# Designed miniproteins, single chains: the designs that were tried, part 73

Each design is a single chain, and the fold is of that chain. pLDDT is the mean over its residues in the fold that is shown.

## One batch from the design tools (miniprotein)

Design m2672
Fold by ESMFold2-Fast:
Structure m2672 (fold): chain A 100 residues (1-100)
Amino acid sequence: MLEEIRAAAAEARAAGKEAMAALLEAILRLKEAIENGAPEEELEKKKKELIEALRAVLEEAKKKTKNKETVEKNYEKALEEIEKLVEELYKALKEEVEKE
């Protein structure tokens, strides 16, 4: 699983998909911080980096579309869900670390 995310991040970098690569790398950094028992302040910093990476991916997707009206509506909804998605991902990563 993690090796697959690392490989996907490297492939995204090689393909010039920098926003996607940054997102995948932010996920890996958050999991590493959880595995190392990082303090809450460091975990919050990693969550913030993940939120910023998600916003960058959504902004890039918005700029590349021809159907701006539909994408803008979906983009605004996605922005409202970003913090919730990051918290859900954090809980999933924490559970995975606790099992390993």
Scores: mean pLDDT 73

Design m2673
Fold by ESMFold2-Fast:
Structure m2673 (fold): chain A 72 residues (1-72)
Amino acid sequence: MKEEEEKKRKELLERLMDLGVRELELAVKAVVEQKEAGIPEEERLEAARELIREEIEKLNKEIEEIEKELKE
């Protein structure tokens, strides 16, 4: 039984890492897109955040569910 829990934990951790990488990829892409669109440097970060707000919220929600499973 404990081995099954350890295997589940490992799978959840791998999934959590994949989600973290995906979130970083989205953030980088959004900033690059704002730069390519000619948005001033001062406004790029805010514009990028607005662009990916929904996607980041969805990823964070999935991360929270995985963290909850890992904690229990």
Scores: mean pLDDT 72

Design m2674
Fold by ESMFold2-Fast:
Structure m2674 (fold): chain A 63 residues (1-63)
Amino acid sequence: LVGKIARALVPLPKENEDTLAFREGDLLLVLEEVDEKHVLARSLVTGEEGLVPKSALEVVEEA
C-alpha cells in the first residue's frame, strides 16, 4: 500500500485530529502502514494527512 494511490470506497467524517475525512471516490496517497487496520494517507483533494481504515480503501491500478 505504501507509495500507492488509493480510492475511498465509502465517505468518512472527521472524528478527531488523527483521522482523515473524505468522500466516496476521493483519491489518497498512502504514506505509511500504521497497523493491521490503518494507514497514514494524504488526501489529494484537501492535502490533509491522517489515519484511514484499510477497509475503506481500494488501490488504484495503473491507467
Scores: mean pLDDT 76

Design m2675
Fold by ESMFold2-Fast:
Structure m2675 (fold): chain A 62 residues (1-62)
Amino acid sequence: AEEHYRRGLELFAQGRYEEAAEEFRRAIELDPSYLQAEMGLALLADRLPEVVAEVRPLMAKL
């Protein structure tokens, strides 16, 4: 989980938002309770409209 989260942050810093989203999704798949990866997807929702649909269920659980 942490490894994919770190890669996601690196890609996000490079402006590679779609690839960053893929890495955050993998981190969540490995550990669904890894809140840092869910927050990473939430940050990407402003950049990638397709991510909004994925983040909605996560936000509803708050």
Scores: mean pLDDT 71

Design m2676
Fold by ESMFold2-Fast:
Structure m2676 (fold): chain A 58 residues (1-58)
Amino acid sequence: STKDYLKETIIKAAEEIIKKHKDDAEIVKLAQKAIELAKEGKLEEAVDLLREIVRKLS
């Protein structure tokens, strides 16, 4: 389903952020929170958090 696809996409994006920024404790914590939100079905909140992470990395 579209929701399952979005959930998987969010988790993969957050895992890639953790992999690239493993030394940044704040970014890792935020990315882990996005994974938790996605697993809970809070997809809008997870996407908003990923946007905040990308903004911090820009």
Scores: mean pLDDT 86

Design m2677
Fold by ESMFold2-Fast:
Formats: C-alpha cells, structure tokens, sequence
Structure m2677 (fold): chain A 58 residues (1-58)
C-alpha cells in the first residue's frame, strides 16, 4: 500500500543522510526488511536504492 512506499522513501532518506557506519547499518536493515515484506514494486525499488546508498557508506 501507500504506507510501504512512504516507509521506503523515509528509509532511502535515512540511508542518504547517514553520517556513521552505525546509521548506515540501521538504514540497510530497515531497507532489507521492506524489500522482504512489501509486495509493492515501487516500495521494492526504493528499498533497493536505500540498500545501495547505505552500502556506499559502509
């Protein structure tokens, strides 16, 4: 639903704004959770981008 997309957008923002490896790991974990639980393709795409952004900071 829309809430999955909003959660994924917030997680992507958190991944992009992460300043420490610990913050990046939290965003990565949340993005993986959204990717595993959401059936919404837009939310899945945003979660995948959040994973990539978080991994750049690790």
Amino acid sequence: GKSDVEAAQNTLKAAREAKTPSEALVALGEARRILDTSTNPEAQKLAEEAIKEAEKKL
Scores: mean pLDDT 83

Design m2678
Fold by ESMFold2-Fast:
Structure m2678 (fold): chain A 65 residues (1-65)
Amino acid sequence: SALEEARELIRRAEEAIRAGDVETARELVKQAERALMESGAPAEELLEAMRRISRAWRAVQEAEA
């Protein structure tokens, strides 16, 4: 499902952030946002995934380079 795809993309973005791969993380976060918006997920699951995406975006923005 699109929700499961979004969660997998979020997980990969979080891994890329931990590895210092900022460019990959940025691309994965963008893909996760798109997949999430297409998912039609219940509000509670949508909100939790959006919180994770926001945290990932903040981490990308805080990374040097």
Scores: mean pLDDT 81

Design m2679
Fold by ESMFold2-Fast:
Structure m2679 (fold): chain A 60 residues (1-60)
Amino acid sequence: SAIEEALRLAAEASRLAREGRYDEALRLLNQAIKTAEGVAPSLAAEIRRAKERVEREKRE
């Protein structure tokens, strides 16, 4: 399902961000947001917040 795929992408992005692989994490988070937007708006919002956290970490 699209929800399962979005969750899988977000989980992989979290792992990549922990490893300092921010550009790869951001690509997966963008894909997860696009996947979730049409079916689970609340999940898409949570993933957008995760993306904002990763963007801040990358800038530091």
Scores: mean pLDDT 86

Design m2680
Fold by ESMFold2-Fast:
Structure m2680 (fold): chain A 89 residues (1-89)
Amino acid sequence: SPEAEELKKKGGEAFKNKDYEKAVELYEKALELEPSAEIYYNLGMALYELKKYEEAIEAFEKALELDPSNEVAKQNLAKAKRELAELKA
């Protein structure tokens, strides 16, 4: 939808400005309107930057459920899992 696409663009702008909390809010609003592998991936990246690794893992897994061919999402999922394991050590 045009509304979901606009929220995704605003989320990307917030991410570029390193306002990761705002990026998360905007991506979550976009997902409420239209689920998308790309938006789940972008949400995972913003959550990762916030060190919210458990939530980032969930978002990357949702992205891969919708698009199993996203190699970058697979790599970032593995990276988030590693960061979480190091926090629990």
Scores: mean pLDDT 90

Design m2681
Fold by ESMFold2-Fast:
Structure m2681 (fold): chain A 62 residues (1-62)
Amino acid sequence: KKYEEANKIERELHNDILSGKATYEDIEKKLEEIKKLYNIPDGIYQRRLDFYKRALEGRKKL
């Protein structure tokens, strides 16, 4: 159940990044929701946040 919900949120986030709808703030907010829901360690949260931020910057430069 929890894995399915996390996968859905990440899939939606990925689609929003691809479509240009996601902002950095949207990414941060979504990842904070996942962190809270699943007690993700700060280090893992930061790595995920940095990954999506870089992906968003890559889309902007493309």
Scores: mean pLDDT 71

Design m2682
Fold by ESMFold2-Fast:
Structure m2682 (fold): chain A 81 residues (1-81)
Amino acid sequence: SIEENYEKLKAKLEEELAKDPKNLRAKVELLVLDGLLAKHKGDYAAAAEKLLEAARVAEEAGDLELAAGLREAAEEYRAKA
């Protein structure tokens, strides 16, 4: 299921963050997973919020293309909320 896949990937990312708390890539991936799970549950407002937070962290990491894509996805989710 989506929830089972989320739990497995979240556990791996949390392990990566435990080894390196400054791993911005793992932080972005966790926030994107939280957003996708919220969308799966029909909570488009929460999904948009998580993607905007992920976009901010992506900018801190220097990934401006990813940040722009995450903001576009968040705008689409916000329109459905």
Scores: mean pLDDT 85

Design m2683
Fold by ESMFold2-Fast:
Structure m2683 (fold): chain A 64 residues (1-64)
Amino acid sequence: MEEVTETLAELLVEQLKANNYKSVDVEAAVREAAERLGVPVSVAERAAPQAIKLALQRVLKELA
């Protein structure tokens, strides 16, 4: 679970930086994390709230 959460957070941060903080596709990040780690999409979906929190904390830290 922690590895899934971390991978999701990393993918979300990458998306935000690539899009200049305009948008994020959580569903695409969830599918990508599930595929990369070989876990069911439902497992990655359960990690999404915590991953979003971590991604936002990292982005806010860099923008401060």
Scores: mean pLDDT 80

Design m2684
Fold by ESMFold2-Fast:
Structure m2684 (fold): chain A 80 residues (1-80)
Amino acid sequence: MLIKVTLTDKGNVQEVIDKAKELGGEVVSIDEKNKTVTIRFPEDTDIEKAVEELKKVKGVYSVEHPDLKGAILSEPIVEE
């Protein structure tokens, strides 16, 4: 399973990596320009718990998985 984590300007990519590793995830890619980290979890992972733990990381903007509609913690741009 792939989870995409997006960070705000106040977020630390390394803290997301450390949390992902703690949760048994493997970091597949890092985009420092867009502050995005893609993490692979085993198929038997409780994905909801993994998302909740990643959301606790400071400066996480969103955590995206196909089964988790609306997993956004804050928006960098307000759309009306």
Scores: mean pLDDT 71

Design m2685
Fold by ESMFold2-Fast:
Structure m2685 (fold): chain A 92 residues (1-92)
Amino acid sequence: KEEELIKRLEELAKKGSPTAYVILGRLYLKRGEYEKAIEYFEKAIEIDPDHPLTPVAYRLLAEAYEQLGDTEKANEWRKKADEIEKRLKEKA
């Protein structure tokens, strides 16, 4: 049940879980609530920029900006996602 999942994710996000923020952002992105999705992805990145899901958050930010019609910003976020993913793989 999506509503139950959202409630549980909101509680985890309040405890500072970057994973919960990424999942919440993805759910709102699927609902077409792009601005809300962007806010959640930004929160995930702010909490832990070195988290394994941070490249996913950058890619989903790019998708949200594409849906808003900002293709240039979307391309910038996608490039940043590729660079951070390479960096995290070298450190892991």
Scores: mean pLDDT 80

Design m2686
Fold by ESMFold2-Fast:
Structure m2686 (fold): chain A 69 residues (1-69)
Amino acid sequence: SSLLEEGRRLYEEGRLEEAAKLFQKAIEEAGPQDVDGLVELGRVLLALGRTEEARAYFQKAYDLKLASL
């Protein structure tokens, strides 16, 4: 996804809030099962110090991977 690519670029540049916005938009467009979007959002939230929110998104991504088995 071009949104995920742009979000990763912003993350690498330290534009964490803008990266989070693009990852949220990617999840909205792909749907709640977007594992890649959830993982990337978790990473940026962790970098922002929002540890509990990051944990929730990582848990959601993990649960989705298990459900696919």
Scores: mean pLDDT 84

Design m2687
Fold by ESMFold2-Fast:
Structure m2687 (fold): chain A 106 residues (1-106)
Amino acid sequence: SMAEAARAEAERLLAGFEAHAATVVSPEKLAELVGLLREFVEALLARDEEGARAAIERLVELIRTLPPEVRRELAAVAHALLSTLAALMGMEDLERHVVALHEELL
């Protein structure tokens, strides 16, 4: 039930991220951002911390390619999603990693 609850929360958070990001990025960049977030979610649900970290690193690199005005906004929304799901799954090291990368982007 924890994995089912985490998946339901992830789908809700992903829908919110997609709706918000669609207002500030192109459809092509939106698809890439959502794809990386889905890779993170699947790794997290599988308790694959290395895969989750790899997805976060690729997401950070993609966000770095965006204009500064958009970067700050999307980094904040992505941070909220990533940290919420890592905390829900009890992955404290991954949650700390998300915080550190967010601070490097801002």
Scores: mean pLDDT 80

Design m2688
Fold by ESMFold2-Fast:
Structure m2688 (fold): chain A 49 residues (1-49)
Amino acid sequence: SGDKLRERRREEMRKRALEGAKKVNPSQEDLDALNAAFEREEAARKARK
């Protein structure tokens, strides 16, 4: 249950970062890379716990 709360908060932060990036550089490649980086970081955090 605690994981859901943290995931929701990080998802909002990720959405903000992605939205900002899309405004200044709407490259699909960069957006995909940014999303992949966020997912990798979240997976790494979960693995470390």
Scores: mean pLDDT 73

Design m2689
Fold by ESMFold2-Fast:
Structure m2689 (fold): chain A 90 residues (1-90)
Amino acid sequence: SELAEEARELLEEAREAIEEGDDDRAYELLVRALELAEELFREGRLEEAREIAEEVLELAKELLKVTEKPTRAIGVILRAIGLLFDIELA
């Protein structure tokens, strides 16, 4: 879907931002990708929502290792875990 394609592009940009040390941009991109995963979940696109949410979780864990603002990175991690739980229960 177009939402999943947009989310994958945001995740590639987030990975680059983490590698470049652009903490603020990485956070913004991960939040946007997670919002698209939540939209995919609402549309019943469970496999695409899971794929995006799992990648958000992994990248947010990588961001947490390098960020000076750990609370917001932890927030993204918890939100992604919650979405993955909702997907498993659907």
Scores: mean pLDDT 90

Design m2690
Fold by ESMFold2-Fast:
Structure m2690 (fold): chain A 84 residues (1-84)
Amino acid sequence: EVEEKIKELKEMLEKARSLLRTAGAHIDAGDLPAARAAFEQAREVAEKMIELAEKYSGENPEFKKLKEEAQRLKDAADAMLAAL
């Protein structure tokens, strides 16, 4: 089941990355409200990833790595939201 949980977290990671790309496209189009909404969604996905990674195993290096990736995405979304 560890592999299945890791796969789910990796799918959430890709969803968050996709939302950040969508937000960037909205910025390029000058649609700042849509960009903000996409960054907020990416942040919410990243926050859920952090919660799940902590719940699954604090000792497992694979979950720690996924939590670190989620934290980086959250930090990026937070920085962009602060800049908008």
Scores: mean pLDDT 84

Design m2691
Fold by ESMFold2-Fast:
Structure m2691 (fold): chain A 75 residues (1-75)
Amino acid sequence: MMDKLRAEQLYSLALMIYSVMKIAISNGKATPEDLRQAIETLERLAEEVEPLDPELAEEIREMARELEELLRELE
């Protein structure tokens, strides 16, 4: 099923972006600009995943919300 494979590929990409950003924040190396870029990318991925797998899309949106909260603390 192509839709399922595509959703999983996009989710894996989102998870990688999220994980890299969380590590960068933990090491004090994340900039507000890096976080904004990651949030925008995650939101775009969620939009692409939503028609394929709305549950995975919501997980990606949750990742974006968490990074938004961290961005507010860095600004």
Scores: mean pLDDT 84

Design m2692
Fold by ESMFold2-Fast:
Structure m2692 (fold): chain A 92 residues (1-92)
Amino acid sequence: MSLEELKEYYKKLIEEDPKNAKAWYNLGDILFALGKLEEAKEYYQKAIEIAEETGSKDLAEYYRGLSIVLAAMGKHEEAEEVLKKAKELEKK
């Protein structure tokens, strides 16, 4: 599938199930690949919010995604703080 086809696929999943944190995260990855950093950040933040609500095991992965986009935006201090949260979750 092209990035455009994948983007439309995950948008449809979110419309049908707004609590699908993985779909929000995957759409964030697509937006990041397209250079849409602010939009990618918002989608990663939404994935984290839903993952915290639902107790998702993927929470650490979502924090890592947020850290990477924050670093790409030049927000290095915020990226480092978020990465620390991901590492703490992975240690359990």
Scores: mean pLDDT 84

Design m2693
Fold by ESMFold2-Fast:
Structure m2693 (fold): chain A 71 residues (1-71)
Amino acid sequence: MLEFGAQQAIEEAKKLAEEGDLENAAFVLEVAAEHIPEFKAEFYELLAEIYEKKGDKKKAEEYKKKSEEAK
């Protein structure tokens, strides 16, 4: 299972995204990726989904690639 801090960041980001706060959802995951680098793959995968919802295809593709490289 994910480290408590990583799980907390993922849950918060998912909640923000469900509420339509995609900007803060992305911010939470970007900060988590810097502080909990062992879970970068999971954070980047969610960032790709959030940027797809924002319509930013370039960033979505970039984070998807980073997630695959971090596995």
Scores: mean pLDDT 79

Design m2694
Fold by ESMFold2-Fast:
Structure m2694 (fold): chain A 55 residues (1-55)
Amino acid sequence: MTKEEILKELEKLLKEAGQSDEEIKEAIEILEKDSVDELKEKLEIAKENKEEALK
């Protein structure tokens, strides 16, 4: 995955988690400073947290 693809998936997960558009924008601007590997780790954690919240 490219950095842009990971950021798009993170934005989608934040929207699904009930974050506001402003909070999502601020989070994505911070995440754009991270490496691709760091973003992949954060995406995996976010997916796991979403699955756990549904159990």
Scores: mean pLDDT 76

Design m2695
Fold by ESMFold2-Fast:
Structure m2695 (fold): chain A 71 residues (1-71)
Amino acid sequence: SNALKEAYKKLEEALKSDDPEEQRKLIGEAVRLLSQVLSDEDLKAMADETSKAKNLKEQIEKLLEFVRKKL
């Protein structure tokens, strides 16, 4: 879907950013888009995977991997 592709683009932009505030903003925007198009089961799986992230870059990488599997 277009929302899934848009979320992916925001996560790629977040990964390229050196600004933690910009990264958090882009992650938040991507997660909001994903919450509108993913099933409850997929959202729970995503939350579980991202809860294991130790920092913002790892969180972005886990989200990118998750979204990539759904494209």
Scores: mean pLDDT 84

Design m2697
Fold by ESMFold2-Fast:
Structure m2697 (fold): chain A 70 residues (1-70)
Amino acid sequence: MEVEQVAQKLVALGVPEELARKAAELAKKVAEGEISMEEAVEELVKAFPELSEIEARTLLSLAVNILNEL
């Protein structure tokens, strides 16, 4: 349920729900060591090609930080 809590906090900050959910899922995988931050950035940009790599990295870093505070 951590993914849903992270996604909800991102939505409260103005992130669209679909993007927030995907970012939260990828952030959990990064935090658990399943993928690298670079792989998470690539996956997020593939799912949302309107995002720049900088925007994707910023969002994922924020999501990981929120997850670590839960």
Scores: mean pLDDT 83

Design m2698
Fold by ESMFold2-Fast:
Structure m2698 (fold): chain A 65 residues (1-65)
Amino acid sequence: MEEVERVKQIVDTAVKLAKSAKTPEEKRLALRAMDIARDFAEQYAPEEVRKEIDKKIDEARKLLE
């Protein structure tokens, strides 16, 4: 349970970085952070939580395109 809470925090941080990214370098760093957050979610989060995280990351990625 504590691991799932940590994953949610990591995902929220990565999404915030993506939303605040202004330069091409910041956008690339945000994309890498979101990939790392997704990997942790796949390892530690149950299916329902993973689906919510995947939606948040996908929407944040679209903002960077």
Scores: mean pLDDT 79

Design m2699
Fold by ESMFold2-Fast:
Structure m2699 (fold): chain A 93 residues (1-93)
Amino acid sequence: SLEELRERVERELERLLRVIREEQAHPERAFSREELNRLIAHSLMLIGLLLELDHIERLEREGRELTEEEREEFERSVRAVEEAIEEFRERLR
Protein backbone atom coordinates (compact mmCIF):
# COMPACT_ATOMS: atom_id res chain seq x y z
CA SER A 1 0.00 0.00 0.00
CA LEU A 2 1.03 3.65 -0.38
CA GLU A 3 0.98 4.04 3.43
CA GLU A 4 3.32 1.04 3.92
CA LEU A 5 5.64 2.39 1.21
CA ARG A 6 5.70 5.84 2.88
CA GLU A 7 6.55 4.24 6.25
CA ARG A 8 9.42 2.24 4.67
CA VAL A 9 10.87 5.34 2.96
CA GLU A 10 10.55 7.42 6.16
CA ARG A 11 12.33 4.68 8.17
CA GLU A 12 15.15 4.57 5.60
CA LEU A 13 15.50 8.39 5.79
CA GLU A 14 15.72 8.17 9.61
CA ARG A 15 18.40 5.47 9.28
CA LEU A 16 20.33 7.61 6.78
CA LEU A 17 20.20 10.65 9.11
CA ARG A 18 21.61 8.49 11.94
CA VAL A 19 24.49 7.38 9.68
CA ILE A 20 25.27 11.05 8.87
CA ARG A 21 25.20 11.99 12.58
CA GLU A 22 27.51 9.06 13.43
CA GLU A 23 30.01 10.27 10.79
CA GLN A 24 29.96 13.75 12.36
CA ALA A 25 30.49 12.25 15.87
CA HIS A 26 33.34 9.96 14.69
CA PRO A 27 35.58 11.75 12.14
CA GLU A 28 37.90 8.69 12.05
CA ARG A 29 35.00 6.92 10.27
CA ALA A 30 34.50 9.80 7.80
CA PHE A 31 32.97 9.03 4.40
CA SER A 32 35.10 9.23 1.28
CA ARG A 33 34.02 11.74 -1.40
CA GLU A 34 32.54 8.84 -3.43
CA GLU A 35 30.63 7.48 -0.41
CA LEU A 36 29.33 10.99 0.40
CA ASN A 37 28.14 11.47 -3.21
CA ARG A 38 26.29 8.12 -3.06
CA LEU A 39 24.73 9.10 0.29
CA ILE A 40 23.52 12.41 -1.22
CA ALA A 41 22.11 10.63 -4.30
CA HIS A 42 20.33 8.08 -2.08
CA SER A 43 18.84 10.87 0.10
CA LEU A 44 17.55 12.74 -2.97
CA MET A 45 15.99 9.53 -4.34
CA LEU A 46 14.12 8.90 -1.05
CA ILE A 47 12.92 12.53 -0.87
CA GLY A 48 11.81 12.35 -4.52
CA LEU A 49 9.67 9.29 -3.82
CA LEU A 50 8.07 11.00 -0.78
CA LEU A 51 7.14 13.97 -3.02
CA GLU A 52 5.63 11.56 -5.59
CA LEU A 53 3.61 9.89 -2.79
CA ASP A 54 2.34 13.31 -1.63
CA HIS A 55 1.26 14.08 -5.22
CA ILE A 56 -0.55 10.72 -5.58
CA GLU A 57 -2.32 11.17 -2.20
CA ARG A 58 -3.46 14.66 -3.30
CA LEU A 59 -4.83 13.27 -6.59
CA GLU A 60 -6.70 10.50 -4.70
CA ARG A 61 -8.27 13.09 -2.35
CA GLU A 62 -9.43 15.06 -5.44
CA GLY A 63 -10.88 11.87 -7.00
CA ARG A 64 -8.33 11.94 -9.84
CA GLU A 65 -6.37 9.02 -11.28
CA LEU A 66 -2.71 8.92 -12.31
CA THR A 67 -2.00 9.07 -16.05
CA GLU A 68 -0.34 5.96 -17.56
CA GLU A 69 2.93 7.96 -17.83
CA GLU A 70 2.76 9.08 -14.16
CA ARG A 71 1.99 5.51 -13.03
CA GLU A 72 4.97 4.09 -14.99
CA GLU A 73 7.25 6.84 -13.60
CA PHE A 74 6.07 6.10 -10.04
CA GLU A 75 6.65 2.33 -10.48
CA ARG A 76 10.18 3.05 -11.80
CA SER A 77 10.89 5.36 -8.82
CA VAL A 78 9.72 2.65 -6.37
CA ARG A 79 11.98 0.01 -7.98
CA ALA A 80 14.97 2.37 -8.05
CA VAL A 81 14.48 3.29 -4.37
CA GLU A 82 14.08 -0.37 -3.28
CA GLU A 83 17.28 -1.30 -5.18
CA ALA A 84 19.16 1.69 -3.70
CA ILE A 85 18.03 0.81 -0.14
CA GLU A 86 19.36 -2.77 -0.50
CA GLU A 87 22.68 -1.60 -2.02
CA PHE A 88 23.10 1.05 0.70
CA ARG A 89 22.44 -1.49 3.46
CA GLU A 90 25.01 -3.92 2.01
CA ARG A 91 27.69 -1.18 1.78
CA LEU A 92 27.20 -0.11 5.44
CA ARG A 93 27.38 -3.66 6.82
Scores: mean pLDDT 76

Design m2700
Fold by ESMFold2-Fast:
Structure m2700 (fold): chain A 62 residues (1-62)
Amino acid sequence: FKAGDIVEAIYDFVATSPDELSFKKGDRLLVQEVYPDGMLRVKNLKTGEEGLVPKVYLRILK
């Protein structure tokens, strides 16, 4: 993963903190920043919402 990547959610995710973003399986997210702890800052391309998400719920689009 790197900034500028478009990724797809492979599972639903429910935010557990105010800094995290909830999303649905199949949502397309723009990666804004990659953190060393396995979190990404993303923007949901459908809703325009931004937040932190765990990279293990995502796959890079081909």
Scores: mean pLDDT 80

Design m2701
Fold by ESMFold2-Fast:
Structure m2701 (fold): chain A 60 residues (1-60)
Amino acid sequence: MTPEQVKAFKYLIDLAEKAGLTDEQKAEVAREFGRWAAEHPDATLEELIEKAKELVEKYK
């Protein structure tokens, strides 16, 4: 993972924890985020953060 992807992933996990997602929901969000990041290797940190927010909201 790029440094930007690592930073966004840490943000995703923190956001999911604060949103009260279950371990199963966190695993699914992390999986979907990882797939999206792999498909968008040139994504900026801002785009990765927005995708993280979108995915957490989907599972809330």
Scores: mean pLDDT 81

Design m2702
Fold by ESMFold2-Fast:
Structure m2702 (fold): chain A 81 residues (1-81)
Amino acid sequence: HMTKEEIVAELRRAVAELTRLMRQGSALGVLSDEDIREAVELVQRADEAIANGASKEELQRVLDEIRAHIERLRQKLAEGL
């Protein structure tokens, strides 16, 4: 079971990874405008949740959504190569 501080640290790492994948997938032309828009919205939600001191449950929910989107982008990158 993660502490709130551990969730924030994981969320920051997940945002960095999502941003990296967006840049990579965009450069390769394998991501749709929808994929990029969803990723930008998730990054914004994560930054807002951290800045506003959101609950542990809210931070975990955003982290789970970002992790799911990272896996979708990784799959698209693997298929596009």
Scores: mean pLDDT 86

Design m2703
Fold by ESMFold2-Fast:
Structure m2703 (fold): chain A 55 residues (1-55)
Amino acid sequence: MSTAEDIINTLETLAKETGDERIRELAEELRKMKEEGVPLEEIQKRAGEFLDSIF
């Protein structure tokens, strides 16, 4: 995952394919963070911690 957009798109795709509400909510959270101008590093850290806990 190289950009915030790639991370968010990957999670949105996973949420649609699995129907997992937790993944969907994370994707929404990260999208809002990006829209609010949160730095890429913070978005990457949040996504990485979630993925490490699940995968």
Scores: mean pLDDT 77

Design m2704
Fold by ESMFold2-Fast:
Structure m2704 (fold): chain A 109 residues (1-109)
Amino acid sequence: GPKVEDFEVSPITEEIDANGNLVRSAIARTDLSRPYVGDDELAGVAIEAINPEKNIKTKVVLGWRGADGDAGRLAAEAQEFLLSDKPGEYRFTRGGEPAAEAARKALEA
């Protein structure tokens, strides 16, 4: 599966909305010629982000195009997470312990 170094990740963009919420976004793109390994791999990649307004670290989970179902779900959960104030969480792994371990290793790489 893809790792953090396989992605071209944009700078994190931060803005304050009209209600005072910190909105944080980042886009990750990868070379889709690389095969996705199904059941044992995360459908996306998680990155660690710092929330300067809250002085906390958050984890952002980014999906990629080409994974059936999981990428869309992962992208939606990442969007929800970017709009939340939850520190230190990544929002999605694809089932079971292997997916959770892949997400942790991706963040460490």
Scores: mean pLDDT 42

Design m2705
Fold by ESMFold2-Fast:
Structure m2705 (fold): chain A 60 residues (1-60)
Amino acid sequence: SLGEKARFLVETALRLGEELGVPREEALKIAEQLFREVATQDLSKEELEELVRRRLEEHK
Protein backbone atom coordinates (compact mmCIF):
# COMPACT_ATOMS: atom_id res chain seq x y z
CA SER A 1 0.00 0.00 0.00
CA LEU A 2 2.89 2.43 0.65
CA GLY A 3 4.13 1.75 -2.88
CA GLU A 4 0.64 2.47 -4.25
CA LYS A 5 0.48 5.72 -2.25
CA ALA A 6 3.91 6.79 -3.54
CA ARG A 7 2.92 5.98 -7.14
CA PHE A 8 -0.38 7.87 -6.80
CA LEU A 9 1.40 10.96 -5.41
CA VAL A 10 4.01 10.90 -8.21
CA GLU A 11 1.44 10.40 -11.00
CA THR A 12 -0.89 13.06 -9.53
CA ALA A 13 1.93 15.59 -9.02
CA LEU A 14 3.15 15.12 -12.61
CA ARG A 15 -0.38 15.45 -14.04
CA LEU A 16 -1.36 18.50 -11.97
CA GLY A 17 2.12 20.01 -12.33
CA GLU A 18 1.74 19.92 -16.12
CA GLU A 19 -1.68 21.61 -15.84
CA LEU A 20 -0.31 24.32 -13.49
CA GLY A 21 2.97 24.89 -15.38
CA VAL A 22 5.24 23.54 -12.63
CA PRO A 23 8.46 21.91 -13.94
CA ARG A 24 8.61 18.09 -13.80
CA GLU A 25 11.63 18.08 -11.45
CA GLU A 26 9.85 20.38 -8.96
CA ALA A 27 6.61 18.34 -9.17
CA LEU A 28 8.60 15.19 -8.32
CA LYS A 29 10.24 16.92 -5.32
CA ILE A 30 6.79 17.94 -4.07
CA ALA A 31 5.54 14.34 -4.44
CA GLU A 32 8.57 13.06 -2.46
CA GLN A 33 8.08 15.66 0.29
CA LEU A 34 4.34 14.94 0.59
CA PHE A 35 4.97 11.17 0.71
CA ARG A 36 7.24 11.74 3.73
CA GLU A 37 4.56 13.87 5.43
CA VAL A 38 1.59 11.52 4.74
CA ALA A 39 3.22 8.04 4.66
CA THR A 40 1.67 7.18 8.07
CA GLN A 41 -1.66 8.99 7.51
CA ASP A 42 -4.84 7.29 6.23
CA LEU A 43 -5.87 9.92 3.67
CA SER A 44 -8.24 9.37 0.73
CA LYS A 45 -7.09 9.82 -2.86
CA GLU A 46 -9.22 13.00 -3.00
CA GLU A 47 -7.43 14.40 0.08
CA LEU A 48 -4.02 13.46 -1.38
CA GLU A 49 -4.86 15.17 -4.71
CA GLU A 50 -5.97 18.32 -2.86
CA LEU A 51 -2.67 18.40 -0.91
CA VAL A 52 -0.67 17.97 -4.13
CA ARG A 53 -2.62 20.75 -5.87
CA ARG A 54 -2.12 23.13 -2.94
CA ARG A 55 1.65 22.51 -2.75
CA LEU A 56 2.06 22.94 -6.52
CA GLU A 57 0.11 26.23 -6.42
CA GLU A 58 2.31 27.48 -3.53
CA HIS A 59 5.43 26.67 -5.58
CA LYS A 60 4.21 28.63 -8.62
Scores: mean pLDDT 82

Design m2706
Fold by ESMFold2-Fast:
Structure m2706 (fold): chain A 83 residues (1-83)
Amino acid sequence: MSEELWAEAEAALAVIHAATLLEMVKQGYKPDKETLERDIKFLEEAKKRVEENPLLSPEVKAGVLETIDRGIEALKKALEELK
């Protein structure tokens, strides 16, 4: 797989994971707050790596970063639901 396809696939899997966690939290699942905060930091670091990756075209970077941002927002929303 090309570097671009790999980056897109990783971002897609991350957002699916984040969206699934948010839905589970809405249905009464209560993960550790620390676990959600760690997952958010992991995606923030992944976002930085994508920004700094010279093998990705500008359009692929934009799409991957937007996908990661959606994942981060879903995890932050899950964290808010835990209060």
Scores: mean pLDDT 80

Design m2707
Fold by ESMFold2-Fast:
Structure m2707 (fold): chain A 64 residues (1-64)
Amino acid sequence: HMELREKVRELIKQAAEAVKNGDFDKARELVDEAMRILSQLPKEERDKLFEELVKALEEAMKKR
């Protein structure tokens, strides 16, 4: 599952950058892809990565 975890983290970074740039359509597509991968992971890994995703998006929105 290391490859899937790394892919999710890259998608989180890209989604946060899209939010900072005001590209919310791209951010949504990246979040949807991350959520698709998260659905394939065990609950504990999914919960941790989902928390990372939410925090990254919240911080990106605050920075505008």
Scores: mean pLDDT 81

Design m2708
Fold by ESMFold2-Fast:
Structure m2708 (fold): chain A 80 residues (1-80)
Amino acid sequence: SKKVLVEVVLEDGTVIELEVPVGTSLGDVLNEAADRVEELGYLEEAEALRKFAEEYKDLKLPDTDEKLVFKVSDIKGLLG
């Protein structure tokens, strides 16, 4: 099955890379990213990702060959 490349960029510049199937919800991919960054000790960034995932849970990732980039700083701005 076709996959979409996703990068989540933390406030310190750390990048988390994910490959998810086309049609995966934004909520599902951001919750997966949140689990990974929480394991690395980024508790505040994980919380921001989970809050954004809940708000946008019904959005699905597009069928695209372009890498999708989500910056936690932008996500925090949208949540505030």
Scores: mean pLDDT 83

Design m2709
Fold by ESMFold2-Fast:
Structure m2709 (fold): chain A 59 residues (1-59)
Amino acid sequence: MEEYKKKLKELMEQPLTEENLEKLEELWLEHVPDAEEEDLRELREEILRNRALVEERKA
């Protein structure tokens, strides 16, 4: 499986915790240039949105 597809799968399989989102974002930043800009944008928006939801739950 390509690196960017693996990261997408991990994001969907893993719990949406702050720690897991940070880990996925770090791996994504390392490999993301290999993926298409559209996929990168969508993935980033999804990660940021999920991170915001995690923050909200902590409050």
Scores: mean pLDDT 62

